# Ledger of designs, part 22: designed miniproteins, single chains, continued (5)

Each design is a single chain, and the fold is of that chain. pLDDT is the mean over its residues in the fold that is shown.

## One batch from the design tools (miniprotein)

Design m16738
Fold by ESMFold2-Fast:
Structure m16738 (fold): chain A 90 residues (1-90)
Amino acid sequence: VEESELLLKPKPLLQEVLESVGEHRETMTLSEIIAAIGMYILKNNLVDPENPTIVDLSGTPLQEIFGVDKIDMRNAKEIKEKLLKNVELV
C-alpha cells in the first residue's frame, strides 16, 4: 500500500481545517487530506498574488500545521512530510 492510500487520523488542528471544507470523517487517505487542504486554500484565497505557485499560510492553521509562512503546493514531498507530523497512522 502506498503512503497516499494509508488511512490517517488527522490531529485536532488539521481536523479543524478539514471540517471547514466539509470533511468530517475520522480517517482519510493522505491524497484525500491533500485535496481537502487544496479546497481550503481556494476557499480562503491563500494563493500568493505575486507568486501564484506559492501559498501564503500566515495567520491560518496551516501555518502551524506546515511550520512555515509560505509553501509551494507542488512540493509533494515537503507537503507529505509535514502532513504526516499532523496525523496518526491507523
Scores: mean pLDDT 78

Design m16739
Fold by ESMFold2-Fast:
Structure m16739 (fold): chain A 74 residues (1-74)
Amino acid sequence: SKNVKKMLEIADKVIKKAKELIEAGVKKEEAIKEVTKLAQELGKKEGLSELQTDLIIFQAEQTVNYLTKLKEKA
């Protein structure tokens, strides 16, 4: 599906941004705010549904949470 391809491309960009922010030492709350904003902007621009945008935000938040925990355990 063309719509699924767009969703995956946006998810990849948003998750990549999440990784870059945490690697740069950005705090968890700020990183979540930035990736949420990016997902909403890209989702709206590409015509994703609210559900599709929310799924991308969920994946990005989970990525931030996991990377933050890994950093705290090191």
Scores: mean pLDDT 85

Design m16740
Fold by ESMFold2-Fast:
Structure m16740 (fold): chain A 100 residues (1-100)
Amino acid sequence: MSIEELAEKLAELLFSTKDREEAIEKVAKLLQEELGLSEEDARTLAEWLLAVVDAGKGTSFSKELLKKTIEKVLRDYEKDPELTLKLAKIFSENYRYGNK
């Protein structure tokens, strides 16, 4: 599957799936199958992508714009997987626990 095709499928899953845990599981599954990520790394990246969707709620964030955002993240991962995963982990931890 191409990065563009993967981004399309991920955008559809994230945009249409209402349950947070179900969305993370489905996205992580696709990332494991298409990019060869470990379950932990795929889940980390899936959580970051879902957080991007959550940040877009209540804005003019279209499915097309979401697809382009995901495509960029996947291309960034292809260029520098270690840095991309490190940033995803930092973002996910800060988003979940929030410095109060």
Scores: mean pLDDT 73

Design m16741
Fold by ESMFold2-Fast:
Structure m16741 (fold): chain A 56 residues (1-56)
Amino acid sequence: MAVDAGEALDFAKGLLRRDPSLSDEEIADQLMEKFGLTREEALTIARLARAELERE
């Protein structure tokens, strides 16, 4: 179920709005800690959050 992924994406976007200098790895580490995601899942969400903000 993708509910946690949606919450993680919103959280990652919030991190980037607060500090756009954060690396995808730093965002992924926080996503792994809070949501129990794997590193690959967290990195995918971090990259998606950055791409979505770039398209805004």
Scores: mean pLDDT 79

Design m16742
Fold by ESMFold2-Fast:
Structure m16742 (fold): chain A 90 residues (1-90)
Amino acid sequence: VEEAVEAGVRAAEEVLDERGQELEAFVKKNNLETGSISPYQALLPLRPKVLEIGRAAGEAAGKAGLPVEVAAEAAREATLAYLEAVGRGE
């Protein structure tokens, strides 16, 4: 159970980091002015929710006796869906 929770949280954080890198590349490519704040720092307010998503996916998989890989996959999918909704202004 603990291993599944750790895998879920790690997968969720990894998705958030990937989104931060994509946003940073987009800002650089389009020469956008963001002041002194980095794109990653702009995503930091979303981190608590991302960690909750990862933990929930891990707990669900752990309780069902599923492998840590399933916990990680569920966390990635749920985190991607959450970030997409935020990107749409939801």
Scores: mean pLDDT 73

Design m16743
Fold by ESMFold2-Fast:
Order: structure tokens, then C-alpha cells, then sequence
Structure m16743 (fold): chain A 71 residues (1-71)
């Protein structure tokens, strides 16, 4: 289920136009710490070339996924 959640998250980030590097960085961060904050996820996305809108939407998705994993 964790692997399925991460795979779905990667697909959603790709749909938003996030770069493959940005997706990899966020997924790796979630795998290391499911308590990844929305702010931290947003920072990772912005540092990897995401627009502000992509980073905001992507960070919410990533944070939600982390909460589901850490349950």
C-alpha cells in the first residue's frame, strides 16, 4: 500500500508538470520521513524548478500521502 501511494503521488506530480528530478526528490523525502511537512515539500519542488502553483499543489499532495503512510 505504501508503494502504491508513492506511485500514485508520483503520477499526480507528473500530471501537474513537475520535473522527473522534482518527483524523485519528493518521493525520496517521503520514503525517508512520512512526516514531511507541506512547507518542506514545497521547498523541494521549488528548488527543482517547479512553478509556485505546481509547488503549492504538489506539496499538498505529498503531505497528504505522508500522513496516509504514517498512520
Amino acid sequence: TENELLSQTAAELASLGVSPEGILKVISALQKDPNLSEEEAKKILLENGASREQAEKGARIAHKTGQQISK
Scores: mean pLDDT 84

Design m16744
Fold by ESMFold2-Fast:
Formats: structure tokens, sequence, C-alpha cells
Structure m16744 (fold): chain A 97 residues (1-97)
């Protein structure tokens, strides 16, 4: 459980760093791919619902960073495919409470 909190915090920090790089004009395609990989790993490790990554994508799109939002949506879809139906149902129950 402590590891879950650590991974969530790491994801939040990564999102903040990406937003800062966007403002500075230094964000690269490689960083977008790393972001996507982090989201997929978090979904598998934490049992996080892929829908949470879609919510993140909406926030990124509102900031005008459409390409980064697309990478987040792709990560959500891949996480959904990698998680079994049983795993997704368990994750929904845990996240609902």
Amino acid sequence: MARRQEIIKEMQELAEEINKKKEEGTLTEEELLEFQKKLIEAARELGVLPEKFEELAEELEKLGYYELAEKAREAAERARREMSEAELEEARRRMAE
C-alpha cells in the first residue's frame, strides 16, 4: 500500500514536470513516450482504472497540449487491454470506495 501512494505521487510529479517543460518550450517527443510508459506501469502496479488516465488526458488537452493528451489516452487503452476483465472489476470496486 505504501508503494501505491509512492507511485501516485510520482505520476503527479511527472505531470507537473511536463506542464513546466511545456511552458518553457522544452518538452520533447521522447518525454511524451516516457509519460505514456509511466501511466501503463502505474495501471499494472496499482490496479488503477484506465479511466483515470483519460481524465488526465482531458486536463492536458485543456492546457492546449493535444499531443500529450493523446499519449495519455493511448496509455489508458493499452492498460485496459493488459488488465484482465477480473482485474478491471476489482479495480473498479476498490476505486469506487
Scores: mean pLDDT 65

Design m16745
Fold by ESMFold2-Fast:
Structure m16745 (fold): chain A 93 residues (1-93)
Amino acid sequence: MEEEVREKLKKVIEYLAKAADASKDFDIQVSLTMLIMSVSTLLSAEKLDFEEVKETLEKIKKKLEELRKQASGETKEYLDKAIEEVEKALEIL
């Protein structure tokens, strides 16, 4: 369970990084970098606090859905993938 959640969080970081690299919008890049830092902070814990992870992922999902509305092309595709991985992590939690 914890290992599976960690793998989903790693995929979220991967897709957020790809979305940031694909984006030419500075505000989107900054927002995505901040979200990557939030997920990375969760992963830095020796043991996951599932309640904290769930609350943080729910907040991240809402922010990603807002960014998705402003995104297009490859950035939007990677944001959709990141949202999918967040939803999969929330299903396990």
Scores: mean pLDDT 85

Design m16746
Fold by ESMFold2-Fast:
Structure m16746 (fold): chain A 65 residues (1-65)
Amino acid sequence: MEENVKKVLEALGKANFKPVPLSELKKMTGLSTKEIREAVKALSEKTSGGVVLDEKEKVIRVGSP
């Protein structure tokens, strides 16, 4: 889990913390959809919602607009 959290965070950093599609994040990290969901959930808990998965648009968002 922690390694997957780090991979997701690094991929988001490469995107300058702009919204990243779930499919793109899978390609960047090599993780499955389930692993990305679990990593984003862990990051959301640690950051009080600073990293979230937008289920409707299937994108990961960091911070507030």
Scores: mean pLDDT 76

Design m16747
Fold by ESMFold2-Fast:
Structure m16747 (fold): chain A 65 residues (1-65)
Amino acid sequence: SMLEEAKRLLAAGADPILVGTNLAITLLKQGKTPEEAYKVLVDELGLSEETARKAVEIAEQILKL
């Protein structure tokens, strides 16, 4: 799953903002709200609240293009 792939990337030392942003883009495209995407990043992926908010904000900006 995308969540399991994201967890593996984080364990390998990938940038949490980039990993979180990629997952947030997918969740938003699936119809999740920004707040629902944020909760997945914090609760499921284990990102800090600050990192998760930045990731969701970047994902929203990318999808508005």
Scores: mean pLDDT 89

Design m16748
Fold by ESMFold2-Fast:
Structure m16748 (fold): chain A 73 residues (1-73)
Amino acid sequence: MEVARRVLERTGLSLEQVRELLKAFEKGPEEALKTAERLGLPAMAELFKAVLEDPSLEGDVRELLERMLRVLE
């Protein structure tokens, strides 16, 4: 929860943007990266690039997005 709040405070992500990113991430990290770039979210784009380089991070990033969604709901 604390990490998700910190990311939200630094990025200024809206509930709608987090939902769109999570939906894209469920389709794959490449789709999430394209969505983050389209929305102009460089911090999120770097996070998804990290998942593409290291797939072991996929679960942690998914949990982060789910926690961010819960904080905003």
Scores: mean pLDDT 81

Design m16749
Fold by ESMFold2-Fast:
Structure m16749 (fold): chain A 76 residues (1-76)
Amino acid sequence: EASAEERQAFAAALREEVAKADLSEEAREALLRAIEAVEAGDVEAHDAAVEELRALSEEDQRKALEVIARAAARVA
């Protein structure tokens, strides 16, 4: 379980990586919904956003995972 401060730090890193990534509109919107769910600590909304990401094309999924990995590396 991440603290609110840890969730906010990760969400901020995610927003920065999304802003500079070459993403489709669909992938960008799905990632932003996931970020909002993380910021709010809303597990149900987060699970829904993850399902949206999984529904994307293989290329968009790979790009989204790369963005997430870069953000995670920044807060580690």
Scores: mean pLDDT 80

Design m16750
Fold by ESMFold2-Fast:
Structure m16750 (fold): chain A 81 residues (1-81)
Amino acid sequence: MALEIAEELRAVAREAGASDHQIQLAESTGMKVGLLLERGDLAGARAAAEQGEKMLRKSGASEEVIEAVRATLYARIDAAE
């Protein structure tokens, strides 16, 4: 599951026009969120998603990249409820 979420975030960030560095940040965020979801830590997963968004914003990611990553992460978190 964590690897699947990481791969999905990499693909979504790439499609939205993210840089290689931003794609790596999105993939790392997806992995972290996925591992927390596997442990049943929904609060931790939401916190990791928020931290990932902040890192993407600091990297200069467009709103299109941020929205695509956010939508994918929260769809996965909400499905885990």
Scores: mean pLDDT 84

Design m16751
Fold by ESMFold2-Fast:
Structure m16751 (fold): chain A 55 residues (1-55)
Amino acid sequence: KSTEELQEGAARFARLAAASGWSAEQILAAVRRETEGESPEVVEAALRAARDALA
């Protein structure tokens, strides 16, 4: 997957999961699992997108 697609997916997931009662910690843990095997830069970009969506 492209970095942009992973960031977009992470942000959308974070918004939906938060609306469903997930904690920020649970959401970030799920994003880390989904990006397992990606480069550290891609993982950090996805986590940042999720955090920004929750702000």
Scores: mean pLDDT 81

Design m16752
Fold by ESMFold2-Fast:
Structure m16752 (fold): chain A 97 residues (1-97)
Amino acid sequence: SREELIRKMTILLFRVLALEVEGDINYKIAQKSKNKEEAIKYLEEALRSYKEALRLLDELIKIAEQIGDESTIKLAEEQKKKLEENIKKIEEELKKL
């Protein structure tokens, strides 16, 4: 039903937000790390969180398309772009380590 799709979309949105916060925290820990091995560990954890957030945003977009929620599609696509930029930045930092 439409109500079940809205509920699923809301749950996915909260999971995306939680994963973004987790990614941001791990990235900040990595930046403050005094040891290369510790920095790599937290950068990899940040990447895992951001990549999972991207996967959930793709699921969110599919549901939003089914219910015709164009505003949610636009916001999710803008959020994907930000996460992709964060992922690229971390991957470039890992290559330099």
Scores: mean pLDDT 90

Design m16753
Fold by ESMFold2-Fast:
Structure m16753 (fold): chain A 61 residues (1-61)
Amino acid sequence: MSEEEKEAAIEATVERAVKLYRLAHPDATDEQIAAVAERLRAELERIYKENPELAQHIIDN
């Protein structure tokens, strides 16, 4: 997978998670949402580095 494809997949996963978080927490501020997004992005990047098969499975499902 190219770096571009990897980054796009991570970003799509983060966007989906942010939408779900907003639905579950309608009182959450934009700052709280941004913090959640940054943490998830960092975790996905770390998983890709340590276990790319697991990262791909998370993104695909």
Scores: mean pLDDT 76

Design m16754
Fold by ESMFold2-Fast:
Structure m16754 (fold): chain A 62 residues (1-62)
Amino acid sequence: MREKQIEELREEMGKVYKEVKEYQAKVDDPSLSEEEREKAKKKLQEAMKKLGELGEKLEKLS
């Protein structure tokens, strides 16, 4: 059971990490408006927070 939970958490972390990269690319895009970059920054912060929460769950299972 623990092994399956670790596998599922790692898969979810991989998906969230992809989201982090996508939002980071938008934040770093100078062709976007300030409003669009601010929205991307907020989404990036949300994704990073979720990554942290998943990491805590992984630590508790190890």
Scores: mean pLDDT 81

Design m16755
Fold by ESMFold2-Fast:
Structure m16755 (fold): chain A 73 residues (1-73)
Amino acid sequence: LGTRAIEAAAAGDAEAALAYAVALAEEEGRRLGDPEAAAAGVAYAPKLTEALLRATADPELLAEAIEAARAGE
């Protein structure tokens, strides 16, 4: 999910990037058993999407972000 959000942002697809960021927040909240954390993550998703779109404007930072996301999975 994190990798997919970064890939969508790299493609300039803000809607897909936001959808993946929301899905990631919901899954993390479910994994932690904390619905408040899930809700906070969903509320934060637009800011995360904006940050990803900014980061993916730099091809070198984009490549590093994708590799880091894969290594974290």
Scores: mean pLDDT 66

Design m16756
Fold by ESMFold2-Fast:
Structure m16756 (fold): chain A 70 residues (1-70)
Amino acid sequence: SFEDALFTLVKKELLAKGFSERDAEELAKLVVSIVKTKGPQALNDILIAVSKAKSREELLAQLKEIEKKY
């Protein structure tokens, strides 16, 4: 499914960037949840946030801002 593909892609990117397996999994699940709730219009902003994130705290803060925007 699209959700499974998105989860896998986000998790792989975060793992490649040095995030822990637990953080990568939790953040990938949160990304999928936001896209399901806010719709595909949020996807571009989410993917940019994932690409720029250096830490769990930074990505969580960016995802909360995206969630408020949509």
Scores: mean pLDDT 85

Design m16757
Fold by ESMFold2-Fast:
Structure m16757 (fold): chain A 66 residues (1-66)
Amino acid sequence: TDTDNTATSDSLMDSGLSSMTDNLSSNPNGASTANTSVALSTGAGIGTLDTDRGNTFLSDMLDDVL
């Protein structure tokens, strides 16, 4: 929308994703899923996030807080 929501979302995304990326990089299951999801244009992002329980848990907590 037309608010500064993007700035706030970008900051949170960078902070949260940075931590998640580190966890995914260390998790072979996450890496394997990401590689498979590459074949699925949409799955590459969303599919990987859903498969990564850590990321799903964080997203759920964020939804409850926000």
Scores: mean pLDDT 47

Design m16758
Fold by ESMFold2-Fast:
Structure m16758 (fold): chain A 90 residues (1-90)
Amino acid sequence: DLMENLRSYALQLLNLLSQVASEERVAEWRARFNAARTIEELLAFLREAIEELRRLIERLEKEGADPNELLLMRNAVRAFEDIVAAFEAA
């Protein structure tokens, strides 16, 4: 089920955001996730959440975060970007 797969990836990305974003910002993303009803809305959610995660990683790097943790987060971002690209190409 394409919808279930996209929701699963969106939830994984939301869990990653919860490690680096503020509690208030995570609540906003969770509300958007719960409101999403279409494949188009979930793809938009994934694209925008990936973009915010990239910005948060850049900020954490400037704040002196662990390079190994930053590398793992960047690898996760790349994986999510590849997933979105694959769904958009279909």
Scores: mean pLDDT 85

Design m16759
Fold by ESMFold2-Fast:
Structure m16759 (fold): chain A 73 residues (1-73)
Amino acid sequence: MEPLTDQLITDALGRMARAVLLSSRPSSDPEIRELDRQILEALDRRDFDTARELMRKLNELDRQRSSRPVYEA
């Protein structure tokens, strides 16, 4: 028996976050698209551990691609 409520909230939140990110920044970056698809695939098969790892990679890659803050420190 699966805790439907918790899983539903987590899935909806993840999908909403991705939709917001895609909507706010329409990008054709192939690497970001590849990670996005892998995240959706992991979420579709309820592999939350893999989805989290992929989201971490996406965030790290996005930070690298979006802008490297040129700090003087």
Scores: mean pLDDT 62

Design m16760
Fold by ESMFold2-Fast:
Structure m16760 (fold): chain A 80 residues (1-80)
Amino acid sequence: DPRKILEKAKELLDKEIPEHIAKLSVDQRALFLLVAEGMKDYETAAYALLALIKSGVSVRDLFPHLPEEAEELEKLVKEK
């Protein structure tokens, strides 16, 4: 459920991204998000999403079916 990933990412905004995710390339971060989502590991998926945002990837491009939730998360990340 992509909404659970977005909500978990909001909860993790103040936390440091784990090093094993932070050291990944943007393509590897995208793959890691997809795999974690498939495994229903929403915490790992949320960290991968936050790492993608730090790489300059648009949340709206990743979650086109949830434009309002994606925009809210992007705004919260920019306020950091």
Scores: mean pLDDT 80

Design m16761
Fold by ESMFold2-Fast:
Structure m16761 (fold): chain A 95 residues (1-95)
Amino acid sequence: SSREKLIEQYREKEKTKEGSLKYLAALQVAMLEGDLEKAREYARKLAEALTREGVDADPELVLKRLLEAARYDAEEKNISRAVGELIRLVGEQID
């Protein structure tokens, strides 16, 4: 399915990317699979990586945004919205 292909693409990014991009990919996989515990873990790791890369990111704010997005739309739309808001919060560092 399209969802399975998208998960596979993000899993490859998780394997090939480093730092914030690796954790962003892992977070997208967890969200697509509906694994909120892994999503929470990777959201924190993402925020920590962004901070190490010189981006001021609050792990609790990142988690709150992701959980709010997950309440309103289908999974793929929720991920797109959450990623868009995260990019706005941390600037162009995820580019």
Scores: mean pLDDT 64

Design m16762
Fold by ESMFold2-Fast:
Structure m16762 (fold): chain A 100 residues (1-100)
Amino acid sequence: MELLEELREHLEKAVELYESDPELAKEHAAKAVELARKIFEEGGEVKEALEVHAEALLELVRKTGALDVDAVEAQVEKELAEAYKLIETNPKEIQELAKL
């Protein structure tokens, strides 16, 4: 798909320019994120190929600030807090399983 090629190009440009031109790197990272969202909407084989780049894309977005990291971090922090709350209530379930 043409979208995957554009995504890869913008991702490479953002990595290349991060140290020399942070503003241009942010623009390329933002375009890569937009393209990634379009690819996820298409689905299928293209979505599987995108998953290979998902980790690199997320790291790049974090470095360049291309997304509202505050909003994303607040969401992730909330999800982590819920997960830790589940682990705190889990000792009783683990103790009941240990009695089996």
Scores: mean pLDDT 57

Design m16763
Fold by ESMFold2-Fast:
Structure m16763 (fold): chain A 90 residues (1-90)
Amino acid sequence: MLSKEELEDKMLSLYDDFVDFAQGLLDKTKDEKAKEEMIKIAQETKSELTDLYEKMLKSSNEEAEKILKEAEALIAKAKKEMQEIYEKAK
């Protein structure tokens, strides 16, 4: 079982990795409409991740592990949706 500190560090790493992924796709995107849709997904995902992180700080280790899994699923979904928008606009 990971410590609370390790779970928090993993959450911050997931957030940073998502931000880097989103920025990389946006930098490659020339279509304005596709860029706007990706920005919307990125902003909504960042907001939800921030809420999950705040919840994690107040949670038990067991709840923090569940929150981390929710964050991983949220990021995977957001990355897939953004990649699909990028590929259609290419």
Scores: mean pLDDT 86

Design m16764
Fold by ESMFold2-Fast:
Structure m16764 (fold): chain A 81 residues (1-81)
Amino acid sequence: SNEELVEKYKKELTERATELAKKAYEKGDFESYKRVQAVLTRGLARLDRLKAEKASKEEIEKEYEEIMKELDEVEKRIEEI
């Protein structure tokens, strides 16, 4: 179901964000650490909103892709430090 898809994406987002936050913290990159936490908090809220609104699979997938792109940008910054 779309509800199961949202829960899967929330888990994957949380796992990736946790790994990136750990990398940022270990490098002393506290700006990226804070950014990862902000992306995670907002991303989880966006996914919960789509679940509550009974959004389509395409809308859920698109939102997840956009959230993951935000994490890609943070990951690139962490790697450049």
Scores: mean pLDDT 88

Design m16765
Fold by ESMFold2-Fast:
Structure m16765 (fold): chain A 101 residues (1-101)
Amino acid sequence: SERERVQALTMRVTNELLEELEKAKSVEEAIEIVREGFERFLAGAREEGLTDVALLEGALEAMATNAIGELSKRFSEEELAEFKKEVERLFEEARERLREL
């Protein structure tokens, strides 16, 4: 089913994203990792012909939440606030691009 395909793509990209974030040395590096993760997700969705915008949006939201959770283990509250703000911007940009699927 499309739901199972979205879930599989989400799990793969999220696992790759979290592994990269574990090694991030700065908030700036972490932001770039999330940007590339969202790009990989959107590219994967297009390649697989996934069109359920609600499922894809939910997947992006889950990826954003997991990324913030990973950084909260290592970075200060101030650094985390900066990261959250930028991730929210990247999430909104990705949501708008889902209309192109």
Scores: mean pLDDT 86

Design m16766
Fold by ESMFold2-Fast:
Structure m16766 (fold): chain A 75 residues (1-75)
Amino acid sequence: LTEEQRKELREFVKKMLKEEGFSDEAADRQADALVEEIEKIYKESKNKEDFLKKLRQLPHAFRDEILKKVEELLS
């Protein structure tokens, strides 16, 4: 992930968390943790297809929305 893609993903996740009723502080903390986890998966992945396959195994409520956003960013 580029720095711009990482930033856009983080803002996307934060926005979803805030829409679900999380405070700014809680949304920032959870978005940071989730993006950090996604970045780890990206670094361990061989290519785009491997990355998306690994992301599908994340046990997260927003997994489908995150997958769609990541596919959009990597297009």
Scores: mean pLDDT 79

Design m16767
Fold by ESMFold2-Fast:
Structure m16767 (fold): chain A 66 residues (1-66)
Amino acid sequence: SKRELYVRLVAHELGMSLEQAEVALEIALRNPEASGEELARMIEEATGVRLSPREAQGVRDAALSL
């Protein structure tokens, strides 16, 4: 599915597990107007993975393509 493809791409690009990538994409989908800093903070809190604001914006771009 398209979601499975994006989960795999995000996991590979950002060095995350598939579970972490799924959570990150879900956070981005639920918070479409959050800043990159806000997304990075939420993703770190949920997954333990520290992303830059730019990387978190990349997750949003992937989520908006779903």
Scores: mean pLDDT 85

Design m16768
Fold by ESMFold2-Fast:
Formats: sequence, structure tokens, C-alpha cells
Structure m16768 (fold): chain A 68 residues (1-68)
Amino acid sequence: MKTGTDADGTENPVLEKGFGEAIAQLAVELGRKAGKPDLGEEYAKKILESDDPGEQARIFQELKAELA
């Protein structure tokens, strides 16, 4: 069976990716609420492409600045 718990060489793939996915979902929702869903989706993609939680948070703040 495919368990995948230690199949990845990232050590903490579930924790880091879970955080990024949550931030990306918030970005999509924020863009939609601001009437600019395209921006939310673009920034969500950038967040998912980042490996660092700090970088992901910075990208999310950049989206907030773009929407302001």
C-alpha cells in the first residue's frame, strides 16, 4: 500500500504544505471578497510555489496591499 509518510525527502511535507494550502485558500477568498478573484488566485499560486512559511505570509500581505 502507499502510505507516503516517509516517501518524501522533505521530512515535514504535511505540516509545511498544509500551512501553505490554508494561506492559499485565504488568498482566494480574500480576492473574491474584494471583487478581484483573479488576483487572489494568482497570489494563491505564488504561495503554493513557495516552500517557506515566512515567504508565504509575505506574499499574502502583498496581496492585501494590491487589494487596498
Scores: mean pLDDT 71

Design m16769
Fold by ESMFold2-Fast:
Structure m16769 (fold): chain A 65 residues (1-65)
Amino acid sequence: GLDILKTPDGEKIARVAELVLQGVISQRRAAEILGISQSTMSRIVRLYAENREEVIAILKEYHPL
């Protein structure tokens, strides 16, 4: 779930997922950057696309700029 965004790697995971959603990088490249499988990356991308407002809220709370 989105609780992964509350970890120290949460901001990196969210940035990589957003780059995939914007078509800047492939799911394969994103999986390599994060050290996870492509199937896991595919699930993360779908979850973030469906819950973008919650993603932004979590990042603002746990990873403030």
Scores: mean pLDDT 76

Design m16770
Fold by ESMFold2-Fast:
Structure m16770 (fold): chain A 66 residues (1-66)
Amino acid sequence: MSHQELYDRGVELAARVVASAAPSPELAEALMSSDPQAFIRGVRALLDRVPAELREEVLALLEEAE
């Protein structure tokens, strides 16, 4: 996955996180990281903050970024 592709997909998920019933600014910031290592560390630290409706998509992107 390219850094640009990760950023674009992360931004889309971050927007959906902040629009969710359980918004997390920290998770949104982690999802918008274009650095795969920063993305992996940030998202993994905040897995419990992921809205249930977005969990599968966030986990799939995390696995693709690894």
Scores: mean pLDDT 79

Design m16771
Fold by ESMFold2-Fast:
Structure m16771 (fold): chain A 89 residues (1-89)
Amino acid sequence: MLPEAMQRAAARAYPAYLAAKTPEERVRIASDAGIEALRESGVSQEDIDLVRAADDKTVASIGKSSPDEAVHLEGIYVGPLLNAAIAYL
């Protein structure tokens, strides 16, 4: 169930991902898609809140990171989203 929810969320987020201009925007889109998939899969609100808090810290860190660090952080979040969207489409 979670893999299918993730694929659907990723496919819905994919147009926004392609339109995004910054690493921060792309990581935010990936975070929102992941949270949507967790919610659809019945993950508790408490656990979702923990994931959201961790993602917010990552987005804040990207704004303070070197270009290389920002690309690395984007890759951690965006890579799985892009692969899930392609697999679903």
Scores: mean pLDDT 71

Design m16772
Fold by ESMFold2-Fast:
Structure m16772 (fold): chain A 97 residues (1-97)
Amino acid sequence: MEKVEEVKKKAIDRFEKAISDFSEEEKKKALELFEKALDAAIAGDKAKKEEYLKQLYDYLFKYYVEVKKLSEENAKKLAQALTGYAELLIKEVEAAA
């Protein structure tokens, strides 16, 4: 559906803007996981959506600890916040599907 594709593009653009401070490599990895969760959500596959969102959280947590050298407490807070934002964007696309 053209409307779903427009909302999907906006969701991807908004998520990319939220991670604009990431390196090109890290940005591509986060976007890949987000897009997989988004596509699973559009397909109505709740289990795969949750799996990819968990993979996104795990990736973001590792990124904040290993690349940004944050404490585990701060890394968890940021990974939860960004994953929660991704889930919000996915819900907007699901509402359009």
Scores: mean pLDDT 85

Design m16773
Fold by ESMFold2-Fast:
Structure m16773 (fold): chain A 91 residues (1-91)
Amino acid sequence: AVEAARAELEREGRAAMEALARLKEAVEKGASLEELEELAKEALEEAREAAEALRRYLLAQGASEAEAQAAAEALLARVEGLVEKLLALNK
């Protein structure tokens, strides 16, 4: 239960980090706006999966639904902010 939720969080977290790294690399190489928008969508989708995995992990650890939801929303908001900053740097 807890171990399975942790493994899922580790997998989804890794996927989100890889998607963010791809977006950062594309920004650094001066990729097209179309390419950046697609990579940003991918990074946000992976971040949403990671946030849900975090919520499930916290619930498995005995956190309240409110605490787990707040943590998931905070993680997603943080990644959304990073994506916005990366896109702004290329424009």
Scores: mean pLDDT 85

